Designed miniproteins, single chains, continued (4). Designs and how they scored, part 57

Each design is a single chain, and the fold is of that chain. pLDDT is the mean over its residues in the fold that is shown.

## One batch from the design tools (miniprotein)

Design m13963
Fold by ESMFold2-Fast:
Structure m13963 (fold): chain A 94 residues (1-94)
Amino acid sequence: KTGLAGVLALHAGDILRKAAEQVTDPEEKAELLRAARLSQAAGIDAFLGDVETAKESLEEAIKIAERLLTSDNPVVRQAAKEALELLKKALEIL
């Protein structure tokens, strides 16, 4: 039940973390890493069956990803778009 949501959240976190490695702007890098950590935490909590905590982390990660869609950096925008699709799907499943 929660396993698929966990996999999707972890995958979103990996996308955001890898994008952070390519970004030199310290604020965007920090936002990408924060969203990645929240996505990873949500994935772990989903696997543990802590649905409410997982949802809270997903909602926060989604808010960050939505802000990153407005970035001037195409790498940041693409990562945010891909992660957002996965995070929204994970939240819908939970």
Scores: mean pLDDT 88

Design m13964
Fold by ESMFold2-Fast:
Structure m13964 (fold): chain A 78 residues (1-78)
Amino acid sequence: MKKMRLEADVPKELAEKLEALYVENSPEDRTKVPVKKEALDDGNVRLTADAEIKSEDDTLLAEVDGKLYPVAAHKTPL
């Protein structure tokens, strides 16, 4: 696993999936998202975070708050 700063511009659909994974029944203090997101006018979302990258199976995954998030949209721009 590698620790690095994660930055990815992702389609809105992927950003919604990542945000949904952060929605929990925990107290509001624990539901804060460790990933900063900014909506872009092109319908994409820019995500930034300090994360641990897990490169198992040669796939870039960011481990944030104990969860793995793909950075495929940034690695494979379509």
Scores: mean pLDDT 49

Design m13965
Fold by ESMFold2-Fast:
Structure m13965 (fold): chain A 82 residues (1-82)
Amino acid sequence: VTELLEQLHKAIEDNAPLDRVIELLEQLVKAIKEGKLTPEQARDALESAGVAVERARQRKADPETIARLEKLADEMEKILKS
């Protein structure tokens, strides 16, 4: 799980293909739903998802890709309990 977060951080920093970023975010959403992440790790994943959305906008990604990233961020936010 920690390795997934590290891979996501690296993918964002290296401007990896957005498909890779989406794949990592989908795996993190699943991990959060399965209770495999601590609240701190889930918060880190949500913050990273927000960065990925902003990077996709800066890269002028297609609207469908941006919408998919936004949906993943929204899913993470909804499953995080205060």
Scores: mean pLDDT 80

Design m13966
Fold by ESMFold2-Fast:
Structure m13966 (fold): chain A 100 residues (1-100)
Amino acid sequence: SQEEVMKEIAEIVLKGAKEVEKLIKEKAPASEILSVIDKTGMEIAWLIVEHKLSEEDKKKVEEIMEIFDKIAEAINNKDYEKALELVKELKKKAEELLKE
């Protein structure tokens, strides 16, 4: 169902956000952090392609993907403080989706 797909997306997002947060705190190479973002984005994109989402759910996923893009931009700019703030926002959005 669409509800099950949205929960699966939320779990993937939360896992990815936690891994990105861990790597930033451990001062991992930018390439390793970006690799986690790319892998997470690909897993979400695969679920979207396989499942028809409502327009409302598509917007929620688009908002999440925009935050991942902003995190990647912050990492590329070596703005790790901004990246951590964006990761916290991402975790909050994922947790909100899991409660629905």
Scores: mean pLDDT 86

Design m13967
Fold by ESMFold2-Fast:
Structure m13967 (fold): chain A 89 residues (1-89)
Amino acid sequence: SLKELDELAKKLDKEKFNESKYIDFAKTLIDSAVKESDPEKKKSYLLSAASIAQFFKNIGNEKAYNQILDYAKEKLSQADYELFEKRAK
């Protein structure tokens, strides 16, 4: 859920987070966005996944950042990917 992501983001310690778990969570949110027919819920999933990508970029983890972006580019429509990429910057 989006509420769970917000709680996780608030509790993130840069030294103690599990990289693979957050990458998998971002991919799950992207998959949820692909399957979602409600535009507002789709946008919420995309923005949540983009926030995880932005977190990795901010801590200098370019490998994790690029894995999430590459997955989004593969799975999302061009329009949804453009929204995602803009927020992930």
Scores: mean pLDDT 82

Design m13968
Fold by ESMFold2-Fast:
Structure m13968 (fold): chain A 90 residues (1-90)
Amino acid sequence: MEEARRIGEEMRAALERAQAALEAGVPEAELEELTAELRALGARVQPPLQAIEDNDDEEALVALVLGLLDLPDTEENRERVRRLIAEARA
């Protein structure tokens, strides 16, 4: 659970950084560097993400999404995330 949440937090930070760079119109060199960082993160998180999916580990997936959305681990937020997962799988 802690690892899954941490992965989500890392993904969120990377996405926020990418969005900020695009909005700021940063030079191509900075955008390429950011793209390389995103590729490295993607390669690093792919195996644990695949394991969560293969094992249908709902609790790990909930923890990851809580980290991705920067939400506190409360029962209310867990329930919200479970609804999002159910809707996405429908």
Scores: mean pLDDT 77

Design m13969
Fold by ESMFold2-Fast:
Structure m13969 (fold): chain A 86 residues (1-86)
Amino acid sequence: SGQEAIEKLVWGPIEESRKLVKSLETTKDKKEREKILKEIKRLQEEALAQARALLPQIGQDEVEKAIKEVEKEIEEVLKKLKEKEE
């Protein structure tokens, strides 16, 4: 179903990015932190791309809703990460 596709293809990458955000709390090495931050961004961009790609299967309203929810998640993560920068 379209909902299962959203959960797997859109929210799957976001859940993986959440695990990486948590791992940053215990990661002290600057080079390793930079790699984790790049992977978080990649997963977030993948989630948005997958949401847009699902348009033919689930329709415009559901795609727009999924994109807005993912964008809100990204903004919340960015705020949390910015508060921990110098």
Scores: mean pLDDT 78

Design m13970
Fold by ESMFold2-Fast:
Structure m13970 (fold): chain A 65 residues (1-65)
Amino acid sequence: MKTMTAKALSDVEATGPGEITLKKGDIVEVPIESSADRVILPKGDEVVLNGVKGKLGGTAEFEVL
């Protein structure tokens, strides 16, 4: 599966099981392809942080690298 590398622009807290906590500045892989410099992903979308797959606990904004 192709992914894009992106940087979290804010803290995102896990709220339930299977969700991941992100801190501002974390580098993640997002399972989308886009030419946009920034993307917004809703709660429940999957991301990969340091090889660990998890769902977002809330809406998150990312800067595409």
Scores: mean pLDDT 78

Design m13971
Fold by ESMFold2-Fast:
Structure m13971 (fold): chain A 67 residues (1-67)
Amino acid sequence: MDKLREEVKKILEEAVERLKEAGVSAQELKDFADEAIQLVEKLLTEEKKSLDEIKKKIEELVEKKLK
């Protein structure tokens, strides 16, 4: 559990950095972080999804914010 959560945390930190480098505002970064955390908790606790599925969902969210 803890190792999976640490890997997800690293993926989220990398996603935030990518959005920040792309010029996304502080408000949009906060909205992304809140949305991503809610999604990750649902996938880990309710859906029992793998790391690869979680990475895919985070990437979809990043692409949505870069529009």
Scores: mean pLDDT 77

Design m13972
Fold by ESMFold2-Fast:
Structure m13972 (fold): chain A 89 residues (1-89)
Amino acid sequence: SLSPAARRALEILKQQPLSDVKGEKYLDFLVKVGELLRQLGAYVEADSLDTLAKLMGGETKKREVVPEEEVPALLEQLKDVIRAAGGKV
């Protein structure tokens, strides 16, 4: 089952209208979101995004799950990545 931090991250992503993100910008988004989801404990979702990014020629980094005190900073990083991709948070 997903951690509370992973569930919050996925709910934020679910609410984003990202249909217009394409090409290199989409690849960059996939790589960054995959890394953040892995650090928040959403391993299945992170692995799916890593696989898609690699198929598009991207490089992915494996990261460890962060302590709970680092979760707010990662959620803010996720929001920044979403804004950079044209999402609304």
Scores: mean pLDDT 74

Design m13973
Fold by ESMFold2-Fast:
Structure m13973 (fold): chain A 67 residues (1-67)
Amino acid sequence: MSLTTEEEIREALERIERAIEEGKLDNRAALQFALKEVEKILEDAKEYPELKERAEEIRRRILELLE
């Protein structure tokens, strides 16, 4: 799903960050789903440098948890 507004992208990133912080991504399938969502957000966030940077940081954290 493509996000078209800055606010939609920000809200999606906030949901993923909260899930990580609350330990809700406690299994491989949940982490893989979150990774897929962040990668889609990165494509939509190309026009918003701050949101792109934030999405890249979240992606990095998920990849570390998958190792």
Scores: mean pLDDT 78

Design m13974
Fold by ESMFold2-Fast:
Structure m13974 (fold): chain A 75 residues (1-75)
Amino acid sequence: SEEEFDALLESLREPLLKYLQSKGIPKDKAEKIVEEVLEWLRRNRDLLLQEYDGSMSLEEFIRQAALDLADRLAK
């Protein structure tokens, strides 16, 4: 459901922020990247669900997508 998806995204907020800061990204920039990642995932929920093939848990799939996007935006 949309509520379950949003709860999953919110659970990623703190881990993503800590991840980016651990890589030396300043807090202000890290917070902006996290918001951009979460906004993109919310807007592209249907696309992500369509691309999901069941080879891993949905939670792990979304977490990997979030980390990959965060890494790209941090460059």
Scores: mean pLDDT 85

Design m13975
Fold by ESMFold2-Fast:
Structure m13975 (fold): chain A 101 residues (1-101)
Amino acid sequence: MAEVQRLQQEVSDLVNSNPALLAALEAVAEETMKEHNLTEEARHEAGSDKEKFIEMLEIEEEFLRRVLAVILEQETDPRHRAIAEELTRLRLERLRELKEE
């Protein structure tokens, strides 16, 4: 848990220090939400239905993979790339656990 929080803070600091990366990530977020017609209402309703909840987790997995791809495309520093990959791996593993439970 502490490891995920640390990696998340490091990635957040990286994104906040790079306006081009931030803009690219915002574009990915908007595109992913548009492709899946994701709204605040849909996320709220998912909490009451396991099938819809799993669908939301799958959309979040897709979003995380797209975010990683953008970071790896924009970031050339091997350390920052490794941090982003590790955070994405840990977050995807947690989402997989939630889908299997």
Scores: mean pLDDT 73

Design m13976
Fold by ESMFold2-Fast:
Structure m13976 (fold): chain A 92 residues (1-92)
Amino acid sequence: DPALAAAEEAAERAAQEMVEAGLVSEEEARELARLAVEALRAKAAGDDEAALAAYERLLRKAARIAVRNGLVSEEQAEADVAAALARTRAAL
């Protein structure tokens, strides 16, 4: 699927841009990209439960990074994660 391949490439590129911005380490960027690719592949395979689980792990990891970098409060990060998961569940 060309769209899946493009989305996987976009996830890897976004992770590398975060490293260049000083927001994450190379190891954290690899973990974020791996979780994003896992979610995309599960969704492409029709495994909505696996896709949602991988996406939740991705969002929670990204939220911790955002809090660490002073972009959001812990309370706001948890609210943002809950809202994103609710939207994703509604789209399944």
Scores: mean pLDDT 82

Design m13977
Fold by ESMFold2-Fast:
Structure m13977 (fold): chain A 66 residues (1-66)
Amino acid sequence: KNLEEAKKKLEELGMFEAAETLEKVIKEAKDEKIIEALNILADLFLEGKATPEAVAKAVKELLKKL
C-alpha cells in the first residue's frame, strides 16, 4: 500500500527512473531485510522525512543488493 503510494509520488515529481527502480526492487526483492528497508524508506518519503533525491539514491542502492 505505502510502496504503491511512494511510487506514485515519485511519478508526480517527474522522477520516473526512481519510480521504475522502486517497482523493480518491489518485484524482485525476496530478502526480508531488503523488504523491511524498502517499507521504512517508503514511510519516510511519504512523511516528508526523506527528499526525493535521497529516495532515488537509496532505491538504487537496494537494487544493487538484489
Scores: mean pLDDT 82

Design m13978
Fold by ESMFold2-Fast:
Structure m13978 (fold): chain A 79 residues (1-79)
Amino acid sequence: ELTEKAVELMKKGKGFREIVREILRWAKENGRELTFEEILNAVKEASSIIAGKPIELDEETVNRLKRVFEEEKARLEAE
């Protein structure tokens, strides 16, 4: 689901902002509202799959992802 979409976007060389944006757009198109926790978990799992090993996200990276999530959610709601 979300993890598969994140993996596909990472394989295409997309950064975290683009990944969050595309996942939020997909969710809106499918009548779903996503929490930050769901997006964070998808990014963690996708990063581990791409790396072929467990990837831990540090606190700074998590905080950055939360800011990106809030910004992209607000942007999508304004459209």
Scores: mean pLDDT 80

Design m13979
Fold by ESMFold2-Fast:
Structure m13979 (fold): chain A 82 residues (1-82)
Amino acid sequence: VEKLVEEAFEFLKEKFPQRSEEFDKNYEEIKKLSKEKQILMAEMTLGTAEIHLIVEYKVTGNEEYREQADYLQELRDKIVEA
């Protein structure tokens, strides 16, 4: 779970570099929580980012946003299953 959450936050920092410090702060807070709460908080953060990427795809038609949203969904599924 921790490795998957770390991978997800690294991806978010890469795709939204202006929010990198916010993601670092959120990740540090999440690491201090129980496993169940880490999964919940990671799911909420990744789910919000995925919605933003889907909206960008629908507005711009740029396939990269769809691919990024699909990747976040895969990470979310792996985190929940772990």
Scores: mean pLDDT 76

Design m13980
Fold by ESMFold2-Fast:
Structure m13980 (fold): chain A 57 residues (1-57)
Amino acid sequence: GPLAEKALAAAKAANSLAAAKAATHDLYVRGEGSREVLRAALEAKTFEEALAALSKA
């Protein structure tokens, strides 16, 4: 949805693993994002892995 697209763009701009994980968690707390996407992002060991997870939201 629009919030997930905006979160993905913001995470890419920040270029930070912590920012990507925080964005995914924020989406989940707002009720927009699956538990699967959140878990994948939190388990990510690299920024690229976190972005790949967030892109599935």
Scores: mean pLDDT 78

Design m13981
Fold by ESMFold2-Fast:
Structure m13981 (fold): chain A 95 residues (1-95)
Amino acid sequence: SEEVEKKLEELLLEFNETGDAEKFIKKIAELLGVEVPEVPEMETVLEKLLLGLMVLEGKSVEEALEFLKNSDIEEKLEKIEKLLEKIRERIEKKE
């Protein structure tokens, strides 16, 4: 759906401008119609975003933390892209 893509792009732009990972995660959870995940504070906004997206995809916090510990920045960015594609598909299926 072009509307879902546009909404996700707008949320990503807002996140890039504000660095508010909690707001982004909350809005994605609302679009998915699921409970907003509780994620621990992380050293970087990127890691908090990735942790939240992994939990929304169905990973445990422990699994997400293990990935974060064992991945470089390029791997984290690739994982975010893949998770956002999966989230988009889940939102579209709900429409």
Scores: mean pLDDT 81

Design m13982
Fold by ESMFold2-Fast:
Structure m13982 (fold): chain A 99 residues (1-99)
Amino acid sequence: MEKLAEEVKKELLEAWKNGPEALKEKLKELKEKLLNSSEEEQKAILLGIEAFGAEMRKTLTEEELKELEEILNTYSIEELKEMDKVAQELAPKMREAAE
């Protein structure tokens, strides 16, 4: 799990460094992979995405965060909600497993 989550975080960070279009394509790939993955793989992908988001919130200015938010708006609100729902449902199980 940790290896895949770390890889996802690294891929998203590298994509962001290559510009908004690169990040958009990587997020699209990860969304498709998430929907077609096992529960364990879904947990790892979501952890990687959350770790990327946490890193971005620490390092980006408010203006850069707005640019990131605008990239995410290229997806339907429903697709983003589905990813968040999976993350919310898995979070308690992941905390229990880590403890």
Scores: mean pLDDT 68

Design m13983
Fold by ESMFold2-Fast:
Structure m13983 (fold): chain A 100 residues (1-100)
Amino acid sequence: APSPEEQRLEYLRFLLEFNEEALEIIEKSKSKEEMVKNLKKLADRKKEEARKTFTPELYEKFENALDGLLEIAESSSIEQVRIWLEWARREVEEALKKLE
């Protein structure tokens, strides 16, 4: 069985993969409506993956984080969403370094 540290490390890597795909959507989106639509599709796919992969506690944390991201995406500019995602990526990268 994976240790709590291995589960946390896998979760942080999963967050980085999500962040990379989300930033790709930001760069390719021609409008705010297209961005929100594609982020919702990404969120649905990643929620299903997380539900199968992680504990209920980690899944709930991920779901809450996605709900927050989608609220920001609907209320903010594309550039503001990009800045937030870049900040979030740095936070996850710093957390991963502490587990090395």
Scores: mean pLDDT 84

Design m13984
Fold by ESMFold2-Fast:
Structure m13984 (fold): chain A 99 residues (1-99)
Amino acid sequence: MEEFEELVRYAAEVLGVSEDEARQLLGPATVVNAAARKGIPDEKLDELIERLRSLVEFDSPAVEEAFDRYIEGARKNAGTLTWEQSDALAAEAERLARQ
């Protein structure tokens, strides 16, 4: 719960949006994907990813490795998305935020 609130505040700062808007864009992969899609510099994306790692409790090295692969996938997909795929994901994020 507290970890989620910290993530919301950090995401709001990185994306330049309100905390309420940041809440609508979570979880972790969605936040990283949205930041990369908006053209946030790699330096700031690296900061966001490290913040995400610091807010997650890792029970084992295997869980940490799985998390790293999950986040890297979200970042990589944002960088390879087409125009239309980016718009479709934005529309889906908006739809999910309304639920």
Scores: mean pLDDT 60

Design m13985
Fold by ESMFold2-Fast:
Structure m13985 (fold): chain A 77 residues (1-77)
Amino acid sequence: MLTEEQRKRIAERVAEELGLDPETAEKFVDALLKATNGDPLHPWAADVGIKVGQELGLDAKTAARVTLVVIREAREL
């Protein structure tokens, strides 16, 4: 579904827009895509993203914001 280039682009946008470390953004995007079987537009993606973010040490608000950016960027592909 998403190519490696598309995944990297989404992670870079998350890092730039929200001021996260590129490594953290890449881990978040990778974990979210694994949990949603490569579909960031899955109906449960927002809830899953918040849980993934909390496991990576992000607070719920930051995790929610990261998830929304991933969903937005994926819709534009």
Scores: mean pLDDT 75

Design m13986
Fold by ESMFold2-Fast:
Structure m13986 (fold): chain A 94 residues (1-94)
Amino acid sequence: MMSPEELLEKLKELLEQFKKEKDLKKQLYIAGEMVDIAEEIKRIGSEEQKEETIKLLEELINLLREKAKESTGKDKENLESAVKFFEMVKRRIE
């Protein structure tokens, strides 16, 4: 299994993949993988690694909010729900 340092690096890589992905379903799948990694860092990571993880989740949340502003209908609802979910995840890691 990955070290906390490797998990943090993977989290950064997933955020960059999220930014490059154009398909909403695939972006949300990537975001879900980021949650699993963030929860593992909470379990085994240092305080500094948890703080960096929180910053990466804040960047993801901001990207989802901006995408929600540009979206309509069901996509907007799904993105707004994702924002609320990731804000809850961030609070659990804090």
Scores: mean pLDDT 84

Design m13987
Fold by ESMFold2-Fast:
Structure m13987 (fold): chain A 91 residues (1-91)
Amino acid sequence: MTVTVKAEGNKQPIVTAEVTNNPYDATVMRGVSEKSGTEILAAARATSGPITLVFPDPDPVKLVEVEGWELKDRIRRAGVLHKEEVKIEIK
């Protein structure tokens, strides 16, 4: 599943990511490197607002993320459960 990440107030995606459809595969998301996860988290913190994960079937869900590994885990779980737009607030 491909997930597009947008920052609040930024109309262009920060990164596109592929997540596994397996809630127990916590470590590997195709299209999301460790660098990409760190860049998403850094961008979210820099904007001081929510970021949005955009799934193929958009329906917005809000999450709170504070760490890069948590962000990756939330992307993975949201991809499995919702296939929806997910908003993440950092701080």
Scores: mean pLDDT 43

Design m13988
Fold by ESMFold2-Fast:
Structure m13988 (fold): chain A 100 residues (1-100)
Amino acid sequence: SEELEAEIEAALVRMQAAVAIHSGTDPQAVADRVLEALKSPHPLVRETAIEALRDLAKHSPGAVLPAARRALEHDDPTVREGVRRAIEESGDPALRAAAA
């Protein structure tokens, strides 16, 4: 079931972001993984990735910045818009400057 696969992927994205925020797991590697989830054809996975990226950006903006810059230049407008929304909702001034 594609729906079940989407639910599992969304749960994994949430868990990976939470672990990076709370345990000091490599936040840059987790940011890269979350940004890959923005390419998902499933709206649930994309929305979860935006929320995860927003929360990761609030806690580790420096780790998110390199991956966010690459995603803002991505060919897919859905990926670019997802990253912009996560950055705007994060409230981080350096990330917002990169998205402007």
Scores: mean pLDDT 83

Design m13989
Fold by ESMFold2-Fast:
Structure m13989 (fold): chain A 79 residues (1-79)
Amino acid sequence: SVEAAVELARLTVMQSEVQFAIDHPKAYSKEEQEKLVKDAEETAKRVRDFFKENNFQIELVEKLVEELNELIKKLREVI
């Protein structure tokens, strides 16, 4: 569905933003990094909940959410 594609795109964009912040720690202020962590956690929860409720492509989504959660952990260590 279009909605599923949009939610997957949100997850991919957030993964890229968190990875960029990890790779370029001086490009973000501490406040910006903390906001990015919060936004990433909200995105991971939202996408996971959406796919659970729709019972669609759960295995792929679980893998992508786990990848984002690992990046969030790394970013928290940089803050």
Scores: mean pLDDT 81

Design m13990
Fold by ESMFold2-Fast:
Structure m13990 (fold): chain A 61 residues (1-61)
Amino acid sequence: SAEQARAGAERGAALGAAAGGAAGYDKWVTNHNLEAARRASEAAGRGPEAAREAAIDAGKT
């Protein structure tokens, strides 16, 4: 459980880092990538699947 929680946080951070890294090339894309990173980070506490789903949903908007 603790190990799974840590793995979920690491996966959420990786998703957030990927989204945040892409945020540098234009302002519109930056805002969407920051939102994806934020949602992925918040969802990491709910597990890796929730973090992934949150990042995907943010990317749709």
Scores: mean pLDDT 55

Design m13991
Fold by ESMFold2-Fast:
Structure m13991 (fold): chain A 94 residues (1-94)
Amino acid sequence: DPARIQQLKEELEQLYAKVEERLKEERENAKTDVEKSVLDKLEESIKRAIENTRTLEELQQLIEGLRGILDLFEERRQRRKRAEEIRRQRLKNL
């Protein structure tokens, strides 16, 4: 189905843009060179997967994978936000 393939390609493009933005945020919050290296390798791996995707099934799997990455980054973001709020509350009570 060409229409479905085109729709999935558009969805992939939108998801990749979000992943790229989140990777930048994660890199800015990375504390070690190891963390930065892991993020750089993840970005390279995603770009390679996008270049090598050929079938509808591969597109669906890649989209699902990118959604999983976004969920992971959102969990990390929420953990950082919660840690900051706890620190702020403790400082206020001192």
Scores: mean pLDDT 83

Design m13992
Fold by ESMFold2-Fast:
Structure m13992 (fold): chain A 96 residues (1-96)
Amino acid sequence: NAAIKKKLLDAAQAAKNLSKALLDKDSKKIQKYLGKFDALYTDLAPVLAKTDPDAAKKLHDLIGKLQDALKKKDWKSAAKQAQEISDFLEELAATL
């Protein structure tokens, strides 16, 4: 529906901005977009788990990979995972 689609697109944009910030190694923007994405994901996660549990699981797995890359300070891998999260959320929104 329209409300879920908007939340998915907002989260996708935050993840895309995070990916760019990670490639630029801009610590202030990384913190900003991680915080933005986390807030959106906290809102989105229970809605997605109810409406599409398979998509919820895939998103959770992608976020886990992003967190692992961030912990290792692997900025290239972290940027790739953030972009994959963005692409997945945009694809999911397009099906609604």
Scores: mean pLDDT 87

Design m13993
Fold by ESMFold2-Fast:
Structure m13993 (fold): chain A 67 residues (1-67)
Amino acid sequence: MTREEIIEEVKKKFPEIPEELLEQMTEKILAAFDGDTEVALKMLIKEMEELKEALKKGITPLFKLEK
């Protein structure tokens, strides 16, 4: 699975999350998992779910961009 396919899948599932933020998170997670695309995709989906929940509760999501 390519980076573009990962971004498209996550964007389709979480359309309310900005595409730039999705791209940045994808880069971070792919780097962390050394190209393990399946693990990266699962972690990205989990991070996006947490980000969506944080946005819903009015919590500042800035920490999701910087680790």
Scores: mean pLDDT 70

Design m13994
Fold by ESMFold2-Fast:
Structure m13994 (fold): chain A 90 residues (1-90)
Amino acid sequence: SFLEKIDKMIEEIKKLIEELRALVDSGAPQEEVEATIKKLEDKVAKLKIFAEIEYMIDPSEESRKALKKVNEIEKEAFEVITEARQRLAQ
């Protein structure tokens, strides 16, 4: 289902967030951290587009709940990316 696809994409994003945290904490090269940030940004953008398009085509309680979950994971991803960029700048 659409909701199952959204949930799977959220799981992939959560794994990538943890990967980014681990890279930053281990002092990985800047290029590896930046590559992971780009992958995370691309996956979040794709998830947001999928959820917004579905809501526009078929507005429902289910698609509205999906948008809420997407907004929550987008916020979490943004916070982690911001922290990673801050550490690279120091």
Scores: mean pLDDT 85

Design m13995
Fold by ESMFold2-Fast:
Parts: sequence; C-alpha cells; structure tokens
Structure m13995 (fold): chain A 85 residues (1-85)
Amino acid sequence: SERLSLLRKFYLEKLLGQDLNEVAKKYGLSEPELVLLEAFRSALLERKMSQGITDEEILQRIEDALRSRGLDPEEVLDSFVKKLK
C-alpha cells in the first residue's frame, strides 16, 4: 500500500527510537494522528516478533484503534498521508 509505505517512511525517519509525544509536539501532530501512529508502531512491533502480521492486518489495527476513539479511519489516514507528501 502507498499509504503504508509513506507511514513506514515517516516512522523510520522521524519516530524510530523517539518518544511519540515529543515527535507530535515537534511536528504539530493532532490527537487522531497520534492514535494512528501508536497503533501503527504497536502493529510493527508485533510483526517484528514473527507473529505473521500482514500489511492488511496492520491497516486493520490502525482502523480499529481510530474507530474505538470515535474517529473515521479513512479521514484521519487521508489527512495524515497528505501531510507526508
């Protein structure tokens, strides 16, 4: 997925080894974008433990996390990806 590739690039360049809240302050990220990035990071950590998590499953984890907060996953993903382009 192009969206997952852009998220992965942002994670590797801006989040890897850093505190998520400090990155959010530095780059002016919204609360929905923080929820998205935390869900993405958690899914990547699960993949690293060789649990067979797919790209589709990573996207589902992000969507479920956003919905649990009363957010529209497509709106948050689309808005954030536009900031990464």
Scores: mean pLDDT 78

Design m13996
Fold by ESMFold2-Fast:
Formats: C-alpha cells, structure tokens, sequence
Structure m13996 (fold): chain A 88 residues (1-88)
C-alpha cells in the first residue's frame, strides 16, 4: 500500500539520520580535525536534519504513526548536534 511504502521510506530516512549522526560524532571526536572543519560538519548536519523534517511532513498524511516516530528521532538528534555545536 501507499502507507506501507511511505513507512518504509521514513524508516530508511530515519536510519540515514542515525548513520549521519554517528559519522558526525566520529568527526567531532577526532583530534586531527580542525575546529573549523568540525563547525562546518555540524552546520551541514543541522541543514540535513531540516531537510529530513520536510520529508517527514510530506509523508505525515499517509503514514502518521511512522512520521511521529521519525520526527522524535530527528528532534533527539538535532538536540544532540546543537549541544555538540556549543562544545566545539
């Protein structure tokens, strides 16, 4: 169904958000990376999360339960990324 397809797309999007967050964390934890490089990666990650929210909003009318779960994950990751921005 269209709802099942939307739910699968949202699950894949959410997995992508988690993978990017893990990659961002590794870059922030890398002592060989400059402060400017770390700030750039965090800024790009914040923009990526904004795009992910737009995608969730598009699927919300078709898959509201999965959209709510994806939105919670995105919000949690966004909070963690903004905390990293304050520490760099």
Amino acid sequence: SAADAAARQLAQLTRGVQIRHDQTQRIIDDPSRSIDQKRRVLDMTVRSLGWARDMVDRYDPVAPDQSARSRRVIDQVDQQVRQMQQQV
Scores: mean pLDDT 89

